# Ledger of designs, part 51: designed miniproteins, single chains

Each design is a single chain, and the fold is of that chain. pLDDT is the mean over its residues in the fold that is shown.

## One batch from the design tools (miniprotein)

Design m1869
Fold by ESMFold2-Fast:
Structure m1869 (fold): chain A 67 residues (1-67)
Amino acid sequence: MKKKLIVVDVDKAKAEAFAEKLKEERPDYEIEVIVAPSREEAFKLAERLIRESEEDFEVYVHGVKVS
């Protein structure tokens, strides 16, 4: 079973750079990038993903692991 990582940031370039680094370090993971319009909305989205998910996602907000 392929593990999933979700990267959430307000800056697309920062999110993509962090995701690229994670792909090099953890190539067996599926990495998804989500760009939020604000920091507050980034954290709300992360909480929603954690709450509504039937799978254990690893979630990063602004380069910090929150789940």
Scores: mean pLDDT 75

Design m1870
Fold by ESMFold2-Fast:
Structure m1870 (fold): chain A 73 residues (1-73)
Amino acid sequence: TEERLELARELEKEGEERIAAGVPVEEVELEVARRLARAVGAEELAERLAEAVAAGDKQAALEALGKLQERIR
């Protein structure tokens, strides 16, 4: 659990650095979410997040992110 939280923080920091370098926020968030989902065994949530982002469905994207956060903790 603690190890997964540390991974999440590391990925968030990496994402922030890429955003600062000019990479679109949406692409960075999707990449971080996919890596977190694989680390916690929830690839289905990463797929749902990708579909929601592509469709511009903010509510569905937030739901998928919320479930990923629950799986990390």
Scores: mean pLDDT 68

Design m1871
Fold by ESMFold2-Fast:
Structure m1871 (fold): chain A 82 residues (1-82)
Amino acid sequence: MESEEKTLEDEVLESLVRMVLGIAETSAKTLSKEKAIEVLKESIELVRKIKKKAEELGLKRAAEVAEEAIERLEKMLKELEE
């Protein structure tokens, strides 16, 4: 039971990262450039905190998903800052 709860935590953090990424992608398409940049910067910071927490808890899958999300968010931010 305890081990299943730890696996569920990994699933929850992965879902949270994917949700943040989805919000950021939608914001980049629907908001003004200035607001989209703000949301992307805030999303990067939030995902970095999730990654750190996942690493501290030994949640390798959540940490890997968070790293991929950070890279994608940083690419979107650079595209908008052009």
Scores: mean pLDDT 79

Design m1872
Fold by ESMFold2-Fast:
Structure m1872 (fold): chain A 63 residues (1-63)
Amino acid sequence: SEKKKEQEEVSRDVAALLRAIGMEIERELKEKRGEELSEEEKRELEEARREAEEARKRIREDL
């Protein structure tokens, strides 16, 4: 049903937001330890930020 697909999309968008939050916390903890993120970790964080931004836009448009 349409409602079930809509809930799956919202759940996926919420998961993307939570993932970005978790990665930001990990970054902050590493910075406090004086440790630099690897190039791979920086790329993954940038990807998570982009996905979270798109998720926020989708949620805002659907409200």
Scores: mean pLDDT 78

Design m1873
Fold by ESMFold2-Fast:
Structure m1873 (fold): chain A 97 residues (1-97)
Amino acid sequence: MKTRGELRVVLTDHPAVEQVAGDAGAEAGRLFPGATITGEIKRLPDGTVEVRLTIEGEMSVEEARAGLERVADHFEQTAKDAGVEVLSREVRVEEIE
């Protein structure tokens, strides 16, 4: 089964955002070693920052969701440790052929 998962996190703009996002990407690579992982950082007009991590690979929807929730927990903890406020987090997972 091929699955696509996406983690979206909205943060307050802070100098540590790139470091926190990079750390989350590394954790995703550890949890999904066979997956294609893509990261994106967008600074929004309202002064917030959206970080998006996308994974695609041979895994179940349940495995992708569980792993991305773990990445999200890691992201939130590293952001808090760096003094970055997490405003929202969302995990979306779908099966693809």
Scores: mean pLDDT 86

Design m1874
Fold by ESMFold2-Fast:
Formats: C-alpha cells, structure tokens, sequence
Structure m1874 (fold): chain A 97 residues (1-97)
C-alpha cells in the first residue's frame, strides 16, 4: 500500500493501543496491528508488551509481534518469557518458534 494510507490505518490503532480505557479494545488494536504487519507498529507493540497493565493486552502484543516477525521483537519477546502472566509467557514462547 501507499505510505500515507498505511500510516492513516496504523496511527489510529497505535493511538487506541496506547490510550483506550478498555483492555479488550487495546488487545483488539494490537491484534489488528499484527494482521496489518506494518513496521511502524513494531515499537508501539513492544511498548505495550513491556508496560500494559493487562495481561490480555501484553499477550495480544506478543502474538502480533510474532506474526509480524520483525528482528527488533526478538529481545522483547525473550524478556516476556519472564512475564508474571503464564498466558503471556506461553504466547511469547510460541512467537519465538
């Protein structure tokens, strides 16, 4: 796609991932960013994986990063193997396979 169209689609989802009060909606934004696969989403997804208070959002970010397959995600996904949530650890493990 064109850069402007990709940025227009990705930026609203990044904003939702960062700011939506609903963890379900933030998790949905993370999965959608993973489906789109735009490199611009990689750093916001890494931040969500590291900092989101809800394990559903961190799990969705790990799955999205695994789906995108960007080299920058390898070290954050390895760190997520030590996440307090078993679900996040399991998804990070699968994302690294």
Amino acid sequence: GGELRDESAVEPLIEKLRTDPSPEERARAARELGRIGHPRAVEPLIEALRTDPDPRVRAAAAEALGRIGHPRAVEPLRAALADPSEEVREIARRALE
Scores: mean pLDDT 85

Design m1875
Fold by ESMFold2-Fast:
Order: sequence, then structure tokens, then C-alpha cells
Structure m1875 (fold): chain A 69 residues (1-69)
Amino acid sequence: GMAARQAEVERLVEEAERRGAALAVQGKYSEAADVLRETARRVEELGDRERAARLLQSADHARQLAKQL
């Protein structure tokens, strides 16, 4: 149901943010961006376009940091 989908979205977002942050601390910004973009696609498929858009913004920021190195 809707509640189960929202719980799965929250789990995916939290996991991606944690993995992305760990990769960023290691200077692996390109890998961090890839994790965030992949999770954004899954979150969008689950119907949460707003959270997917925020993950894409975070991915774009990580990719920008990779280019500035």
C-alpha cells in the first residue's frame, strides 16, 4: 500500500545519503553521484518525484565537486 511505499522510499533515501556521504568523505564524488542518481530513479519509479528530484540535485552537486578536483 501507500504507507509501505513511503517506508521503502525513506529507507532508499537514507541508505543512498549515507553511502553517498561515505564516498564523498573518501573523495569519490563521481561514485557518490552515481549512487544518488540510481536511487533517484528507483524512488521516482515508486512514485515520489519530489524526493527523487532532491536526490538528483545532490547527485549533480557531487558531480560538480568531482569536476572541480
Scores: mean pLDDT 86

Design m1876
Fold by ESMFold2-Fast:
Structure m1876 (fold): chain A 87 residues (1-87)
Amino acid sequence: GSASLLLAVAVVVFSVLFGGLYYHYGGYPSLLQGLLTSAYWATITMTTVGYGDYPVTTAERLAAVLVMIAGIAVFGLGTAVWLVEQQ
């Protein structure tokens, strides 16, 4: 249903954000460090925990705001559509 489609879109968005952040932080000394840092940052940002550890430059902070809004919007819309679909 529509809820399943939104969940699939959320997974794709998470993967794209993870890949983008991996590329953005790819300057770390080890591949594993950059990958884990990107996954960690994307996860805490999308789940609204947001420790504020990594956005240092203006561009990174703007990206963080967009990721926060996208994560909240996808979860909110997914929940709303799922509830509507159940009626």
Scores: mean pLDDT 59

Design m1877
Fold by ESMFold2-Fast:
Structure m1877 (fold): chain A 58 residues (1-58)
Amino acid sequence: SPPVVRPATLDDALRRLAEDIRAGREAEIEAQIAGIDAVNPDVAATHRELVERARALV
């Protein structure tokens, strides 16, 4: 299949989240998810799951 401009793969998302957690920015990530939850709870639930997976990589 043709490449998607700025592909957001699961591996890429987990890598970036793990990097932010290592930098001590987990509270900021949680605040961003809370903002998403106010607009789209399904997307917020997906982001929370990704954060849990990213913690396993830290």
Scores: mean pLDDT 72

Design m1878
Fold by ESMFold2-Fast:
Structure m1878 (fold): chain A 61 residues (1-61)
Amino acid sequence: EKLSPDEKEALRLISQLPEIPEEVREEINRLSREARDSGDEKVMEEALRRIKELVERHVAE
């Protein structure tokens, strides 16, 4: 099925999760769950931005 641009970016970030520590992966999972539970588009955007920062920080360093 076709995905939105945001969903494609989220899946791309998720594919990199095995390379980051479990503690950070847990934080990413909490942010993702909280955003989905809220149903708020701004909360989801903020969560995606935070997740991206965490993934990039741990993959780059």
Scores: mean pLDDT 69

Design m1879
Fold by ESMFold2-Fast:
Structure m1879 (fold): chain A 79 residues (1-79)
Amino acid sequence: MRELVEAADPEKVQKIREIAKEAIAAALAGDLERAEELIKELDRLAEELEKKGEKGDAFVAELELAMARIALGVAKAIS
């Protein structure tokens, strides 16, 4: 896990984390539409990185995507 994160491009990792952070913040604020759009964007980015063979970046994207999806799921369950 840590080795894959360290192999990732720092600029791409920052972008991935910012999208995930916005998605989680939107979900917690009750803006479910914005959270779903940001999660969809992050999912597309993860798929694109996997297709390009950028394993480290793809791993970070998938991990952040999973966390954002959990936050949205919790927000929907309590709404």
Scores: mean pLDDT 79

Design m1880
Fold by ESMFold2-Fast:
Structure m1880 (fold): chain A 70 residues (1-70)
Amino acid sequence: MKEELREIIEQIIELVKELIKDPNNYAAWSALGVLIAAISFLGADELAEKVRERVKKKDLEGLEKILEEV
């Protein structure tokens, strides 16, 4: 679970970097929704909500801090 959550968050960070370069990358937005849902599926609903908030703000620093906490 911990390793799976870290890998998902790392993928989310990469997708947010792509969205910062191209805000119209709708495929990246779709992939982010799926990955956030995967965090919830793993039973980490509060973590998923925290990640979702940071993704909406495109807050890479906040996402990196979340990754360090997992």
Scores: mean pLDDT 83

Design m1881
Fold by ESMFold2-Fast:
Structure m1881 (fold): chain A 73 residues (1-73)
Amino acid sequence: AAAEAERQKEEAKELARRLRDALLAWVQNPASRPELAALARELQRLMKAGTSEVKTEASRLVFEAILERDALL
């Protein structure tokens, strides 16, 4: 149980990083929209299936990615 929660937490971090990279790429190339939608759906899946700790961390990472994108625009 604990090991699986840590694995999901790491997967959420990886997906958030990919989402951030995709958002930055989309600012430069608007044609990247399909990739953003797919990554967002995978992150939503983890947030719905995860424990409250995993959900909190995933939400924080997504929020930070959005703020970082806005700071670069």
Scores: mean pLDDT 65

Design m1882
Fold by ESMFold2-Fast:
Structure m1882 (fold): chain A 73 residues (1-73)
Amino acid sequence: MSKEELELEVEAAMAILAASVVIRHSENEKAIELAKEAIRLAEEALRTEDPEKARELAEEAMRLAKEALELEK
């Protein structure tokens, strides 16, 4: 496994973890929907054989996970 592949897997895993926390603890419908989309994109990143596409998906997943967290109070 390359360092780049490992970093991508870590980022995708972090996005899934953050999104899962939002889904479990949030009552905000918008935050939950963003978190669900983050998990979907992170799972797609982990399944993608194209490293550039996988990186873009992982970055988008993390962006959505962070947006979901920002909606929490």
Scores: mean pLDDT 82

Design m1883
Fold by ESMFold2-Fast:
Structure m1883 (fold): chain A 79 residues (1-79)
Amino acid sequence: TPLELFEAGKYEEAYKLGKALLDGNQPLPVADPAEFFYKLGEAAEKIGKLEDAKKYYRYALTLDPNNEKAKKKLEELEK
């Protein structure tokens, strides 16, 4: 899963797989879509794709407005 790749430090692979899941015609096969977008944002940030990271942190915060970690990350990346 993208989360397993992320936890293993394989950020580019986590990012690619996460994007592939979003581009699929099936519903997201994840228990927590907010956490999924947060991890996708972290993976994007780790590989230097900062605009994609901001986008995915915003999606995480839209799905879970109480996601303080996504809020902090978005505030850090916005100038």
Scores: mean pLDDT 76

Design m1884
Fold by ESMFold2-Fast:
Structure m1884 (fold): chain A 61 residues (1-61)
Amino acid sequence: MPSREEILEVLREAVRAFLAGRIDEGQALLARAFEMAREAGLSPEEVMELLTEAIERVLAE
């Protein structure tokens, strides 16, 4: 079962890929993170919070 930390790491990779212009890679990573979130039993609200945190942390670098 994927952990919240594992999902957050994949979301960070997705955000970095989008910022680097690697749109196809970013979309694939985002889809993977959402699949992991479903397997972990996270609500849509929890997934959106993790995505927001991933964006905020990557942009703060």
Scores: mean pLDDT 83

Design m1885
Fold by ESMFold2-Fast:
Structure m1885 (fold): chain A 90 residues (1-90)
Amino acid sequence: SALELALRIGEIFRKARDEGILVSELVDLALEILEKRDPELAAIFREAWKQPNLLDVARALLARGLSPEQLELILEALEEALEELKRKKE
């Protein structure tokens, strides 16, 4: 559901904030990672990210008919971006 997806993305953003990482920097790096793996999926996520809140971002992603596998690729890119930014802080 859109709520479940929004909560999963929100949890990654909460972890980023706990580490002192800006959500904007996290999303920018996640888009760079995703662009290298699936440029079309990166474009879809970039467009969805223009929505005013996470629930509307999740709704926009689901409206594109993305598979569970494609949604996991977005979440993986966000988690990889978080780990990379954490390493750069050290």
Scores: mean pLDDT 85

Design m1886
Fold by ESMFold2-Fast:
Structure m1886 (fold): chain A 58 residues (1-58)
Amino acid sequence: GPLSEEEARRRGEAVRRAALAAGASEDTAQKGYEEAYRASLAGDSRGGMAAAVRAQSA
């Protein structure tokens, strides 16, 4: 289901950190954050999971 703004921001931040740890650029990490944040607010668990997987795979 949809997360609160604070929880959505935490999810986005986790995706951003994972992307940076995997060697992604700051631009790629920011896009991962925005995708995960929007997916979390919309209740799109599939989109959120995809953002996290891409960040870790980059």
Scores: mean pLDDT 74

Design m1887
Fold by ESMFold2-Fast:
Structure m1887 (fold): chain A 62 residues (1-62)
Amino acid sequence: AEAFAKGDVEALREIARTDPSLERRLAAVVGLAKLGDYETLREIAETDPDPLVRAAARNLLP
């Protein structure tokens, strides 16, 4: 458990799931990829209403 990154991951998850701005959700997806939260990226790739956000999440998976 990496306590120093934990709050950042949770904040980015909330933005990616709830922010009405496509641009801010894209930024959150990039941040999640940098922190290695691939489970959330897989979920966003399948569930985001915008196909551009889904494609970005998929492209950032290893």
Scores: mean pLDDT 77

Design m1888
Fold by ESMFold2-Fast:
Formats: structure tokens, sequence, C-alpha cells
Structure m1888 (fold): chain A 62 residues (1-62)
């Protein structure tokens, strides 16, 4: 149950990172990367340790 929830949050984080990379507006891109980082942090709290690293990477891009 918790593992599936974490995987869904990680997938949502990946979508927000992709949107940030496609955005031509640096301000919009930063907001999208920050959203991805929040989603990855929630996934990490649910037991997906790899999501913690993904959150740090997304936060560096914001």
Amino acid sequence: MKKLEGEILEALGHMYVALGEMSEDPKEAAELYRKAAELYREAAKLGLERAGELAEEAEKKA
C-alpha cells in the first residue's frame, strides 16, 4: 500500500521535472522543479529512498 503511493508520487515528480525542462520561462520552470522536489520528498517519506536523491536534484534546478 505505502510502496504504491510512493511510486505514484515519484511518477508525478517525473512529470513535473519534464514540464520544467520544456518550459521556456525560467520562473515557471523553477516553480515546476520545486513542485517535483516536494512530490519526491513525500515519496521518500513513504519508503522510496531513491526519491530523496531525485528531490535534491530537482531542488538544485529550481
Scores: mean pLDDT 80

Design m1889
Fold by ESMFold2-Fast:
Structure m1889 (fold): chain A 68 residues (1-68)
Amino acid sequence: SSAERQAVLDEIRRLLREALEAERAGDMETAKAYYEKVERLIREAVARGIASLEELVALINEVRQEME
Protein backbone atom coordinates (compact mmCIF):
# COMPACT_ATOMS: atom_id res chain seq x y z
CA SER A 1 0.00 0.00 0.00
CA SER A 2 1.01 3.66 -0.39
CA ALA A 3 0.99 4.09 3.40
CA GLU A 4 3.20 1.01 3.88
CA ARG A 5 5.62 2.27 1.20
CA GLN A 6 5.85 5.70 2.86
CA ALA A 7 6.45 4.12 6.30
CA VAL A 8 9.32 2.00 4.89
CA LEU A 9 10.91 5.00 3.14
CA ASP A 10 10.61 7.10 6.32
CA GLU A 11 12.22 4.32 8.41
CA ILE A 12 15.13 3.96 5.94
CA ARG A 13 15.64 7.76 6.07
CA ARG A 14 15.58 7.72 9.89
CA LEU A 15 18.06 4.82 10.21
CA LEU A 16 20.41 6.39 7.62
CA ARG A 17 20.46 9.66 9.59
CA GLU A 18 21.25 7.70 12.77
CA ALA A 19 24.07 5.80 11.01
CA LEU A 20 25.63 8.98 9.57
CA GLU A 21 25.37 10.79 12.92
CA ALA A 22 27.06 7.87 14.73
CA GLU A 23 29.79 7.76 12.04
CA ARG A 24 30.46 11.50 12.44
CA ALA A 25 30.72 11.01 16.22
CA GLY A 26 33.30 8.23 15.69
CA ASP A 27 30.94 5.54 17.04
CA MET A 28 31.67 3.00 14.30
CA GLU A 29 29.99 0.09 16.15
CA THR A 30 26.66 1.96 16.36
CA ALA A 31 27.04 3.21 12.76
CA LYS A 32 27.61 -0.38 11.52
CA ALA A 33 24.51 -1.63 13.37
CA TYR A 34 22.31 1.07 11.75
CA TYR A 35 23.82 0.44 8.27
CA GLU A 36 23.00 -3.29 8.68
CA LYS A 37 19.37 -2.39 9.49
CA VAL A 38 19.22 -0.09 6.44
CA GLU A 39 20.62 -2.85 4.18
CA ARG A 40 18.00 -5.35 5.44
CA LEU A 41 15.13 -2.87 4.93
CA ILE A 42 16.33 -2.01 1.40
CA ARG A 43 16.61 -5.71 0.52
CA GLU A 44 13.11 -6.44 1.88
CA ALA A 45 11.52 -3.38 0.22
CA VAL A 46 12.95 -4.32 -3.20
CA ALA A 47 12.07 -8.03 -2.78
CA ARG A 48 8.46 -7.15 -1.88
CA GLY A 49 8.11 -4.58 -4.68
CA ILE A 50 7.46 -1.79 -2.15
CA ALA A 51 10.19 0.46 -3.61
CA SER A 52 12.59 0.38 -6.56
CA LEU A 53 16.38 0.44 -6.30
CA GLU A 54 16.38 3.79 -8.19
CA GLU A 55 14.00 5.31 -5.62
CA LEU A 56 16.12 4.04 -2.71
CA VAL A 57 19.37 5.32 -4.27
CA ALA A 58 17.72 8.76 -4.65
CA LEU A 59 16.63 8.62 -0.98
CA ILE A 60 20.18 7.74 0.18
CA ASN A 61 21.65 10.63 -1.84
CA GLU A 62 19.02 13.02 -0.44
CA VAL A 63 19.85 12.08 3.18
CA ARG A 64 23.60 12.40 2.52
CA GLN A 65 23.13 15.89 1.02
CA GLU A 66 20.95 16.99 3.98
CA MET A 67 23.69 15.89 6.43
CA GLU A 68 26.73 17.40 4.64
Scores: mean pLDDT 85

Design m1890
Fold by ESMFold2-Fast:
Structure m1890 (fold): chain A 81 residues (1-81)
Amino acid sequence: QEEIDEGVAQIVMAVANLALEKGDYEGAIKLYEKAVELAPEDSPVRAEAYRNLAVAYEQLGDTEKAEEWRRKAEEIERRIA
């Protein structure tokens, strides 16, 4: 189950990354949130999703949310390094 969920999370991440590149920040946020739900805790996929959530929120002008997501990404990155 966890292995399958991680694979699906990676597919959702790819679609979210395309939305982010196209400037669909709200759509990207929804997809990254779904990827987080599917990704294992303390996984590279979850850390990447958190980092890209920070980018999307920053582009929308929500600096407070952007900093929260960056902090969460950094915490996972330290745990898996």
Scores: mean pLDDT 82

Design m1891
Fold by ESMFold2-Fast:
Structure m1891 (fold): chain A 62 residues (1-62)
Amino acid sequence: KFEDAKKASEILLELQKELKYNPDITVEEAVERAREKAKEAGLSDEYIDFVVHAARRLAEKK
């Protein structure tokens, strides 16, 4: 679980950076990118859901 938490945090930090460089990324695009990266990283469904919700919040803030 701690390893999954670290991976989730890294995915969200990378997404935040991408949103800063490309503010035209839609909320749905940000969510899809985060979900795909979480799946590729082998995160559990619980952490995939967490990453998706956090990504939506980050994208909406922009």
Scores: mean pLDDT 78

Design m1892
Fold by ESMFold2-Fast:
Structure m1892 (fold): chain A 88 residues (1-88)
Amino acid sequence: SLLDEAIEHVRRAIEAAKAGNAQEAVEHLTRAMDLVSEAAEKADIDTQAELTLVQITLYFARQAAEKGDFETAVRDAEFALEQLEKIK
């Protein structure tokens, strides 16, 4: 599913961020955001609200990774991962 693919990309982003690889972390977070956005378009209203929170969290994780703030990037990405696993 789209959410399973998003989860995989978030996990890869966390690994990249832990390794200090900003480019790879940003790439995976961007792909996860695209997949979450596509899933939200097909979801009911309640699920759309939950996916919107995930989208916002992934956006902050990506901004942190772009700035080299890998600690914040990992924290926010792990929170988004937890939320995605609950929605799925």
Scores: mean pLDDT 90

Design m1893
Fold by ESMFold2-Fast:
Structure m1893 (fold): chain A 76 residues (1-76)
Amino acid sequence: SKETDQKALISLSEALSLIRQGDLEGAVKTLEKSAKELPEYKKVFEEAAKLVKKGDAEGAKKLLDKAIAELRAKLA
């Protein structure tokens, strides 16, 4: 639903903001919680969390930026 998509957009944007602030632990916690609460987007949240845990913050940001852009286009 559009409501689920909007919640996913908020969670993806929040995680990206935390990574940009250097709060990697907060980002992982947000991504893992979002994966549990938004099963339709579980794979992108889990993959982003794995990248952050691996120390690939740049890879995580690219993945989240792409997911956010695709979701914004869907909601426009």
Scores: mean pLDDT 87

Design m1894
Fold by ESMFold2-Fast:
Structure m1894 (fold): chain A 58 residues (1-58)
Amino acid sequence: MAIVKAVKDYEAKNEEELSLKKGEEAKLLEILDEDWVLVEKDGKKGIVPVEYVELIVK
């Protein structure tokens, strides 16, 4: 199972984005491009910048 972990706080700037706090984990759904990933946290889906997360395989 692939997940991402936030390396710093990210605040969503629009409805397509997801907010994450530093240290939170989210399910990786899709790598969209070099800058953005689609993730799911607590039943909510949204995009976050790649530079705000690290990829973890479990």
Scores: mean pLDDT 81

Design m1895
Fold by ESMFold2-Fast:
Structure m1895 (fold): chain A 72 residues (1-72)
Amino acid sequence: SELRERGAELMRRELEEGLDPERFLEELEEAARTHTLSPDQQALIRGALEALKELRPELAERADRVLALIEA
């Protein structure tokens, strides 16, 4: 839960600082396909993607697809 909260906070900050969310999702999708992620990394990323969906609803479907890959 704390890691999910940290992920959400990091995402909100990064978006305010000019993160390209579409590129972020592309890079995260590639990382999920090539790396095994720890439960802690999955929790952090889940929080970040949940915050992204709230701030960028148009990316919600893509964020859900990336999250499904990470949690597979």
Scores: mean pLDDT 83

Design m1896
Fold by ESMFold2-Fast:
Structure m1896 (fold): chain A 72 residues (1-72)
Amino acid sequence: MAGEEEARRLLEEARELLRQAEEALKQGDNEKAIELAKEAGRKAVEAAELSPAMTPEAMELLRRAQEIIKRA
């Protein structure tokens, strides 16, 4: 269904943003890491709102985003 497909796309985008945020942290670009992690967190929350079945996965991605922000 369209909503579930959209939620999956948002989670895939969130994973890619988290990968980029981790890379930014490795390079010492803390500002970029925070911005990318915040965007990933937003997409994860939107995915959970579109598809409650994806809540556990979305919450895991949100937790990872929060850890990146705390380390930056």
Scores: mean pLDDT 85

Design m1897
Fold by ESMFold2-Fast:
Structure m1897 (fold): chain A 85 residues (1-85)
Amino acid sequence: GPVTDAEIDEALGLIYLGIGNYLFSQGRYEDAAEAYKKSAELFVKAGNYPLAAQAYRNLADAYRQMGKTEEAEKWEKKADELEKK
């Protein structure tokens, strides 16, 4: 059948999650945060809430590494909300 928007968004979400993980491993936390945010937004759009929650937790981890505790708590809370579904 035709490729759906949700299938494209999920595939792109996985790509950005991988990019974020690589950038995080290199200590590039600001770039990792941008990639994780894009990943999470794509997974939410695709309706894949477990992967979106994982991306938001990784985003929170990147913000913690940057010393941005308030931003980290915000994204961790968003991940918790998605995991309750």
Scores: mean pLDDT 90

Design m1898
Fold by ESMFold2-Fast:
Structure m1898 (fold): chain A 66 residues (1-66)
Amino acid sequence: FEALEKAGYTPSQAVAALLLIAQAIMEKGRLPTPEEVAELTGISREVAEELVRYVKEHNPELVEYA
């Protein structure tokens, strides 16, 4: 995800954030909120918002609940 790289995060942090989003979708049946992603991964809220939006755009059947 280009948003993480532009924000100066390492490849391992980028992968961790992506895996967390994927796991939340599979386990909870919904997209995680940007706040959830930021708190669990340590990335900024702004970058988390971009990541969640990107995942949602590629998976339009998903809905963000909280």
Scores: mean pLDDT 66

Design m1899
Fold by ESMFold2-Fast:
Structure m1899 (fold): chain A 67 residues (1-67)
Amino acid sequence: SAEELLKKAIEAVKKGDREKAIEYLNQALDEFADNPEVRILLNSAITALEAGDYEKAIEDLKKALEV
């Protein structure tokens, strides 16, 4: 499920596996094609990961799970 992809992405971020986290988030973006609020949070998380801001990435992903 899309929610499971977000949880896997959070686990990958916690392990420092940025590449794997981004892979899961790209899969989740396809699953959330019709949900612009969640997609904004996922894109924000990807940007945070690319900047090395893992705490912000986790916060954005947790917010996406609450939508």
Scores: mean pLDDT 85

Design m1900
Fold by ESMFold2-Fast:
Structure m1900 (fold): chain A 99 residues (1-99)
Amino acid sequence: KEINKAAIAYATAVMYFYAASGALGDKYREKAEEIAKEAIDWAKSQGNELALKIVEEGYKAGKRLAEKYKNASPEVAQELIDKGEEYYKRAKELKKKAE
């Protein structure tokens, strides 16, 4: 089901960018917040309560991951960014299929 798959991909992207923000600061926190808002607004527009819950839980989990990765090495921080970009692209493609 594309809607739930898109929500999971959005939540995962938000979590990775929040994790990266722990080591790299506000730029990636702002990116995570922007993607989270995009995903929440989209899930609400779909009227899909499960998709909304998935995105909201990912957003909450992301904030906790920022603390966990506060002292991450530059290599680990880059892996988190790369995964965030991967899942955000996946979310946008799945969103197109759901629409």
Scores: mean pLDDT 84

Design m1901
Fold by ESMFold2-Fast:
Structure m1901 (fold): chain A 87 residues (1-87)
Amino acid sequence: EVEEKYKQLLEGLERGLAELEKAIEAFKEKDPEVAKKLEEKKKKLEELKKEAEKAGKEKNLEKLEEIAREGEEIMRESGELVREALA
């Protein structure tokens, strides 16, 4: 279970990072302030990926679940920023 949770989390974080990079690129010219906020979210998600790698090696299921929730919050906030910028 820990190995499966870790793999799923890592894949999710990698997909999130790719989505953020694409959004940053789209907003850099049209809305630099939104792009900057998304870059801050990307940095936080990169830090969570490093924490997930450590927790995976330590087989810490509780920490992996905590990181998954934090990652979901970052992606939710990022989605809100994009939605508001497009409104």
Scores: mean pLDDT 85

Design m1902
Fold by ESMFold2-Fast:
Order: sequence, then C-alpha cells, then structure tokens
Structure m1902 (fold): chain A 64 residues (1-64)
Amino acid sequence: DFVEEALKELEELKREAEAEGNEATALASDIAIQEIRKLAEEGKATKEILERIVKGVRDYKESV
C-alpha cells in the first residue's frame, strides 16, 4: 500500500529531523502526513502524488 509506505517514509523523515533539531523539516513532514491522510480519505491518493509529496519533504530537508 503506497499510502502506508509514504506515511512510513514521512514518519522516518520527521524522526530524523527532530533528532537533528531541524524544526522546519519536522513541521513540513507533519503537514505532508496530514495532506496524505486527507488525500487518502478523499480517494485522491495516487502513487504519483504521494511520491511527489515525499520527494518535496526530502528536498526541503536537504535545503534547510
């Protein structure tokens, strides 16, 4: 289930960000988790959209 996989990866990114004191990435990860849950509830969670959201958080972590 790509929804579960995406949420797992964002949870991992959030944990790593919190451990590093990267509050901005931790917040971005939490927002992304909420957005994915909303998309899943609305039946709009596609693999492509989820992969883009996760990539966005990863890229943001690299930039901060």
Scores: mean pLDDT 83

Design m1904
Fold by ESMFold2-Fast:
Structure m1904 (fold): chain A 62 residues (1-62)
Amino acid sequence: PESSDELARVVKDFTARSEREITLKKGELVRILSYLDDERVLVQSLKTGEVGIVPKSYLELL
């Protein structure tokens, strides 16, 4: 999209616990694709390109 992408930084290591989640390391940047509910966000890793669900509490919006 031509609008600024919503970016977030991972604040804590997160290990995927389901097939729909992705593993992220502290300090990595992700693009927010969609808010699924109040606690879960669909993101894309800028490092690997993987798409998956991560808890919103593990992200710091930039």
Scores: mean pLDDT 80

Design m1905
Fold by ESMFold2-Fast:
Structure m1905 (fold): chain A 61 residues (1-61)
Amino acid sequence: ASARIEQIQKYFDVDGDGKVGDKEIAVAKEALAKDPNALLSILDIDRDGKVTDADLNALKT
């Protein structure tokens, strides 16, 4: 699970600083709002078929 989370965190490391914080989570929410299904398979960490605030917060470093 950790390797997958690290890969997802790198994907949302928008400014390349090696960290995922509140600003990256906000960008992820904006991207998901534009195309919710495109990121569902990546962001659905708990495999419940939905992306929730809990899933997004799990990406926070």
Scores: mean pLDDT 62

Design m1906
Fold by ESMFold2-Fast:
Structure m1906 (fold): chain A 80 residues (1-80)
Amino acid sequence: VSKEELELESELGLAQIELAVIKLILKTNELSKEELEELKKRLEKIIEKVKEINKKLPSKSVEELIKEAEKLKEELEKKL
């Protein structure tokens, strides 16, 4: 395992954690429009980051994470 691969795996792991946190916040809290807009911006940054990782290290897991993040974005947009 190269240092570069470890760095990409670390970034992916952080994106997974952040996505899980956003999912939890959306399901367990009643959110204002401003809070929803902030979560949407965070989610968009995660999607962009994961798509860049997928270009460098394509895998089923990364593709699934992108799909999950896109679904969360759709769910969040329905609440706006």
Scores: mean pLDDT 80

